# Ledger of designs, part 108: designed miniproteins, single chains

Each design is a single chain, and the fold is of that chain. pLDDT is the mean over its residues in the fold that is shown.

## One batch from the design tools (miniprotein)

Design m3986
Fold by ESMFold2-Fast:
Structure m3986 (fold): chain A 77 residues (1-77)
Amino acid sequence: MSEEEAKALADRITKLVERKVRELARQGRWDDAEKALQAGVETVRNVLKENGASDEVIDETVAEAEKRLRQALEEAR
């Protein structure tokens, strides 16, 4: 899998998770929002591994996704 393909796939997953995290956080369901964030990060990692992305691309892409999801959670407070 190319780096561009990996980033595009991760972005798509991250956008879906971000919507869920924001919705749960706005409802005051902070524990559920945190669990959704953690599950989303793990989903990005697993999908990239299954598609043959390199460990470096996986680690960088997952870190970017987690940072984005954390930002969304904090902004929804």
Scores: mean pLDDT 84

Design m3987
Fold by ESMFold2-Fast:
Structure m3987 (fold): chain A 75 residues (1-75)
Amino acid sequence: MEEFKKLYNEAVEALKAGDYDRAIEIAKKLLSLGHPVAKLYAYSLLATIYRRRGEYEKAKEYFDKAVELSKELVK
């Protein structure tokens, strides 16, 4: 239950350091876990990364994916 939280925290530290490539790598690892909550963390992270890079269209795409997944998880 806490494995993807550790990956998310590592990605946040990479993001704070400006290491967007590392943060994207960790987001891909979260997606590969196949867990719905891990996918939500990954989409939220990718949205933040692309927003900080000024790639607003990609940021919106991943934000929308995170929102849709969160609706599904809430029922």
Scores: mean pLDDT 80

Design m3988
Fold by ESMFold2-Fast:
Structure m3988 (fold): chain A 115 residues (1-115)
Amino acid sequence: AVVVTESGGGEFPEGGSATLTRQVSGGEALAFFWSAQAPGKASRWIGSIGKSGKTGLGERYKGRATISMDLAANTAYLNMNDLRKEDTAVYYATALVLDGDLPAGVTGPGAQVTV
C-alpha cells in the first residue's frame, strides 16, 4: 500500500516562512503537485515538480515559494517565504506514484497553514 507522510503545518506570522514536507513509501514517486484550498474558495494550484527536475510554479507564488525533491528519499518540499494572511489554507500534495505498471495519484489529508 502507498503511504504519504505529511509535516510542516501550523501557525505562522505575516512575513514568516513555512516548509511543508511530503514523503511517499510503498511506491516510486514520479511527481508532486501542490495545491491550497481556503474555506469557501476554489482550489489554487501552487506548483509541481517531477523526477526529471521539471518544475512549474503558479504566478502568485513566484519569488515567494520554492519546490524541491529528494529523489532518494521519495520526498517533496514546499518552502514558502513572505507569508500573507491570504496564504491561510489547507495545503495538499498529490503524488503521482508508480505502484506496478500504471501511475496513480495519491493525495494526503492536507496540512493547515494559518497566517
Scores: mean pLDDT 81

Design m3989
Fold by ESMFold2-Fast:
Structure m3989 (fold): chain A 65 residues (1-65)
Amino acid sequence: DKAKKESAKSLAEKLGISEEDALKFLEALSENGIPETLEELEKMLKELGFSEENIAKIVEEYEKL
């Protein structure tokens, strides 16, 4: 959907990751819910095939929330 693509672009720019990775992350959050811990977040991102560098970027932003 167009809305998901726009959200993925905004997230990719904010996190410094690809639009494809941002879209995968948003889809995973929609399917599995928001991870309650950093450990659960890291496991989800690894299952999605994210690089260690991109996992670190996402975790850093999550810690700021």
Scores: mean pLDDT 77

Design m3990
Fold by ESMFold2-Fast:
Order: C-alpha cells, then sequence, then structure tokens
Structure m3990 (fold): chain A 77 residues (1-77)
C-alpha cells in the first residue's frame, strides 16, 4: 500500500472535505458514532483517490506546485 505524493494529498483533501461535512451535518454526535463516520470518511476518500485517473493526479501535482509557489510568494510579501 503505497501512494504517490499526489494520491496522498488527494486522499487527505477528500478526507478533510468529508470530515468538514461530518462536523457541519452532525455537530452533536456521540463519540462512537463520530468514530464510525470517520471510518466511513476514510474509506470513501480512499475509494475516490484509488479511482482517480493518472492524468488527474498529474494535474493535481501541477496545481500543488503552483499553490506552493503562490504561498511562498505571499509569505515573502
Amino acid sequence: HHMTFAQALLFFRNFGDLLTELVREHPDLPEEERQKLFDEAVKKAKEITENTPQEVLDEIEKSLAERRALNDALAAA
């Protein structure tokens, strides 16, 4: 089980989006139910990442390089 950098970042992005949705829709869930939804979010993010074509992953890597350059420029300003 090894991911490229783009796949790892896509996974964490999708996972983060799913977690944000979890918090938004279910702000007052018991701990056990939150853990279940977290597990489902992990599984879903993994599925999305694994089914992503290589061309899309290449685009993500380019976008990440561009965003890093922008962040570096903004930090220097």
Scores: mean pLDDT 73

Design m3991
Fold by ESMFold2-Fast:
Structure m3991 (fold): chain A 74 residues (1-74)
Amino acid sequence: SALEKAKEAAKKAEEALKKGDGKKAVEYGKEAVRYGLEAMKEGDVTGGTGAALRGIGLQVEAYLKGLIKAEELG
């Protein structure tokens, strides 16, 4: 499901962040937001919102740790 894809993407973003891979953390974080929003459209509003916010948070954390440039946040 979209919710499962969002959760998997958020997990991969977190693992990338732990490894210091800011580019992959942002790529997976954006994927978590995309699938989280899709899950919300499919009726998983609470789960989809949570996954999307997690994806945003992981991208911001990568930026604050100096692993990416501000431009990569969109």
Scores: mean pLDDT 84

Design m3992
Fold by ESMFold2-Fast:
Structure m3992 (fold): chain A 64 residues (1-64)
Amino acid sequence: MKEEVEELLKKARELEERARELERRAEEVEEEDPELAERLRLEAGILRGLALIYRGIARLLESR
C-alpha cells in the first residue's frame, strides 16, 4: 500500500511539473501567439486535472 501511494504521488508531481512548464511557455508566447498560449493553458489544465485524480486515489488508499 505505501509504495502504491508513493507511485501515485510521484505521477501527480510529474503531471504538475509538466503543467507548470506548459503554463510558463504560454506566458512566453502570449503576446506573439495568443492562440498557442490558450492551447498550452488548456493542456496544462488537463494535466492538473489528471494530477488531482492521482492525488485523490492516493488519499483513498492511505485512508484504509
Scores: mean pLDDT 83

Design m3993
Fold by ESMFold2-Fast:
Structure m3993 (fold): chain A 87 residues (1-87)
Amino acid sequence: MEELRKKGLEAFEKGDYEKAVEYLEKAIEKSEGEEEIELLAYLAAAYLKLGEVEKAVGLALRALGLALDLGDEKGAEFVLKTLKEAE
């Protein structure tokens, strides 16, 4: 779990968005709560960088919905900021 998250985030930071998607999707399968919100934000941003706008929007809405369900204001803010920075 932790290794997949680390690899996904490292790939994202290096601009390797295709690898970031692969690792982040696998990491999300075993994530929950605040961690899932964070990983969904990075995955949505990676899809934006790849031009997959529809997938990115769907993932962003999922992340924001989870943040609302958990009352995670910081998580919601992180999702919006991460997507804006991917523009």
Scores: mean pLDDT 84

Design m3994
Fold by ESMFold2-Fast:
Structure m3994 (fold): chain A 62 residues (1-62)
Amino acid sequence: DKEDFRRGAEASLEAAEKYLKEGNYRQAGIHAIVALILASMAGDEELVQRARELLKEIDEKM
């Protein structure tokens, strides 16, 4: 169900943000990639964009 993928994407984004704040860039990146995949499967353009922006931010800090 697309709603399950959307909820998964939001949970993964929250985890990625938490790890990013902790300076754990490896875990932040992994969770952000998972969020991107789940957001794409949900067809949620807003979540896809949020995941891409977060990945860009993580890459700049590595």
Scores: mean pLDDT 87

Design m3995
Fold by ESMFold2-Fast:
Structure m3995 (fold): chain A 66 residues (1-66)
Amino acid sequence: SMDDFEERLRRSVKLLIKVAEQKSESGKRSIRDSLITSLDSAVEQGLISEEFKKKLKKEIEEELNK
C-alpha cells in the first residue's frame, strides 16, 4: 500500500541523512538535491502523497541545512 511504501521510504531517507551528516558541504547538497528530486518523481508516479513529500522534504532540509 502507499502507507507501507511511505514508511519504507522514510526509513531509507533517514539512513541517507545520517550518511550525509558525515559528508562535506558539497556532498550534503548533492544528497539533499537527489533526495528532493526523487520525492518529486515519486509524487508524479503516484507512489507517495503530496503531503508526505512536503513533510519529508522539510525534514531533509532541516537536518542537512537547518
Scores: mean pLDDT 82

Design m3996
Fold by ESMFold2-Fast:
Structure m3996 (fold): chain A 55 residues (1-55)
Amino acid sequence: DEEIEKIVSNLPIPASLREDVREQLKALNGDREKIIKWIMEKFKVPESFARKIVE
């Protein structure tokens, strides 16, 4: 899934977390709003930052 790989590559995370993040994004089944909320909660970032990563 190209969108998931774009999100993972744009996140400022260590390589050790990338597989776990990728699986979580797949579990959200491409629901953009759920992905944004998950990024906000997991990384404690503002919504504007999470939206820029997902877009």
Scores: mean pLDDT 74

Design m3997
Fold by ESMFold2-Fast:
Structure m3997 (fold): chain A 55 residues (1-55)
Amino acid sequence: MKEMEEVGKKAGRLSNEGKEEEAQELVEKFVKEKKLSNDEADELSAIALEYANNL
């Protein structure tokens, strides 16, 4: 969970900077490396979106 939160924060920050492709790559790389399920990948995306909207 903590690693997901850190990745979500980084992705959210990149998205706020207009670097949405880099944000997507970061999330996809983490999902692939950790073999996350679809539900876990959705949770990570939700975390990234939350940080993007709150910054």
Scores: mean pLDDT 77

Design m3998
Fold by ESMFold2-Fast:
Structure m3998 (fold): chain A 64 residues (1-64)
Amino acid sequence: SIEDIFKPASEEERKELEELLEEVRKNPENAALATGVALRAIALNDEESLKEALELIREAEEAS
């Protein structure tokens, strides 16, 4: 049903996204990883994680 489209991300999906954000923090030069995390956050409708991923990308660009 249409309600299934708007279900919140599962606990496991959110944990995976958090692990990926931590990996981006460890490897800020890896733009492909950060972009992948941002796309995952969009797919999971996780605005908070998307904002963090975009902030990490910005910080990496400023450091370059």
Scores: mean pLDDT 72

Design m3999
Fold by ESMFold2-Fast:
Structure m3999 (fold): chain A 67 residues (1-67)
Amino acid sequence: SLSQAEIDALKKIVGALIENPEGLTPEELAERVGVSRATVQRLLDFLEAAGVIERQPDGRYRLAPLP
């Protein structure tokens, strides 16, 4: 299970991706959310596995299209 701090970071990551539909890099997300790149990557991996986001060829992550 995710810790409360990871859940709070996850909410901020999703919020940033909603505001930036073109996608954001892990580095941009780490800067915006105020957590380490390692934490961002773990949370992005979790969201990608859950089908919530997708990784673009340029390394940006964006919210997955609605079904």
Scores: mean pLDDT 83

Design m4000
Fold by ESMFold2-Fast:
Structure m4000 (fold): chain A 68 residues (1-68)
Amino acid sequence: MEEIRKEVDEYLKRVSKEQVERLREAEKQGLDRDELLREIGRVIREIGDAIELGLQALKKGVPIEELL
């Protein structure tokens, strides 16, 4: 169980870092306001999906890799 919790925590940290960098990269590319809002929406959805996947792994007691 503890190993699964560690894996979930590390996965969520990776996803969060990746999505934050994605938004910064979009800003650097000079995307317009509408495109930036679209990217923010995608980031929120992807983080939400990652949280849901992490919760499923914890509930089932299986590694996240088995749910990917």
Scores: mean pLDDT 77

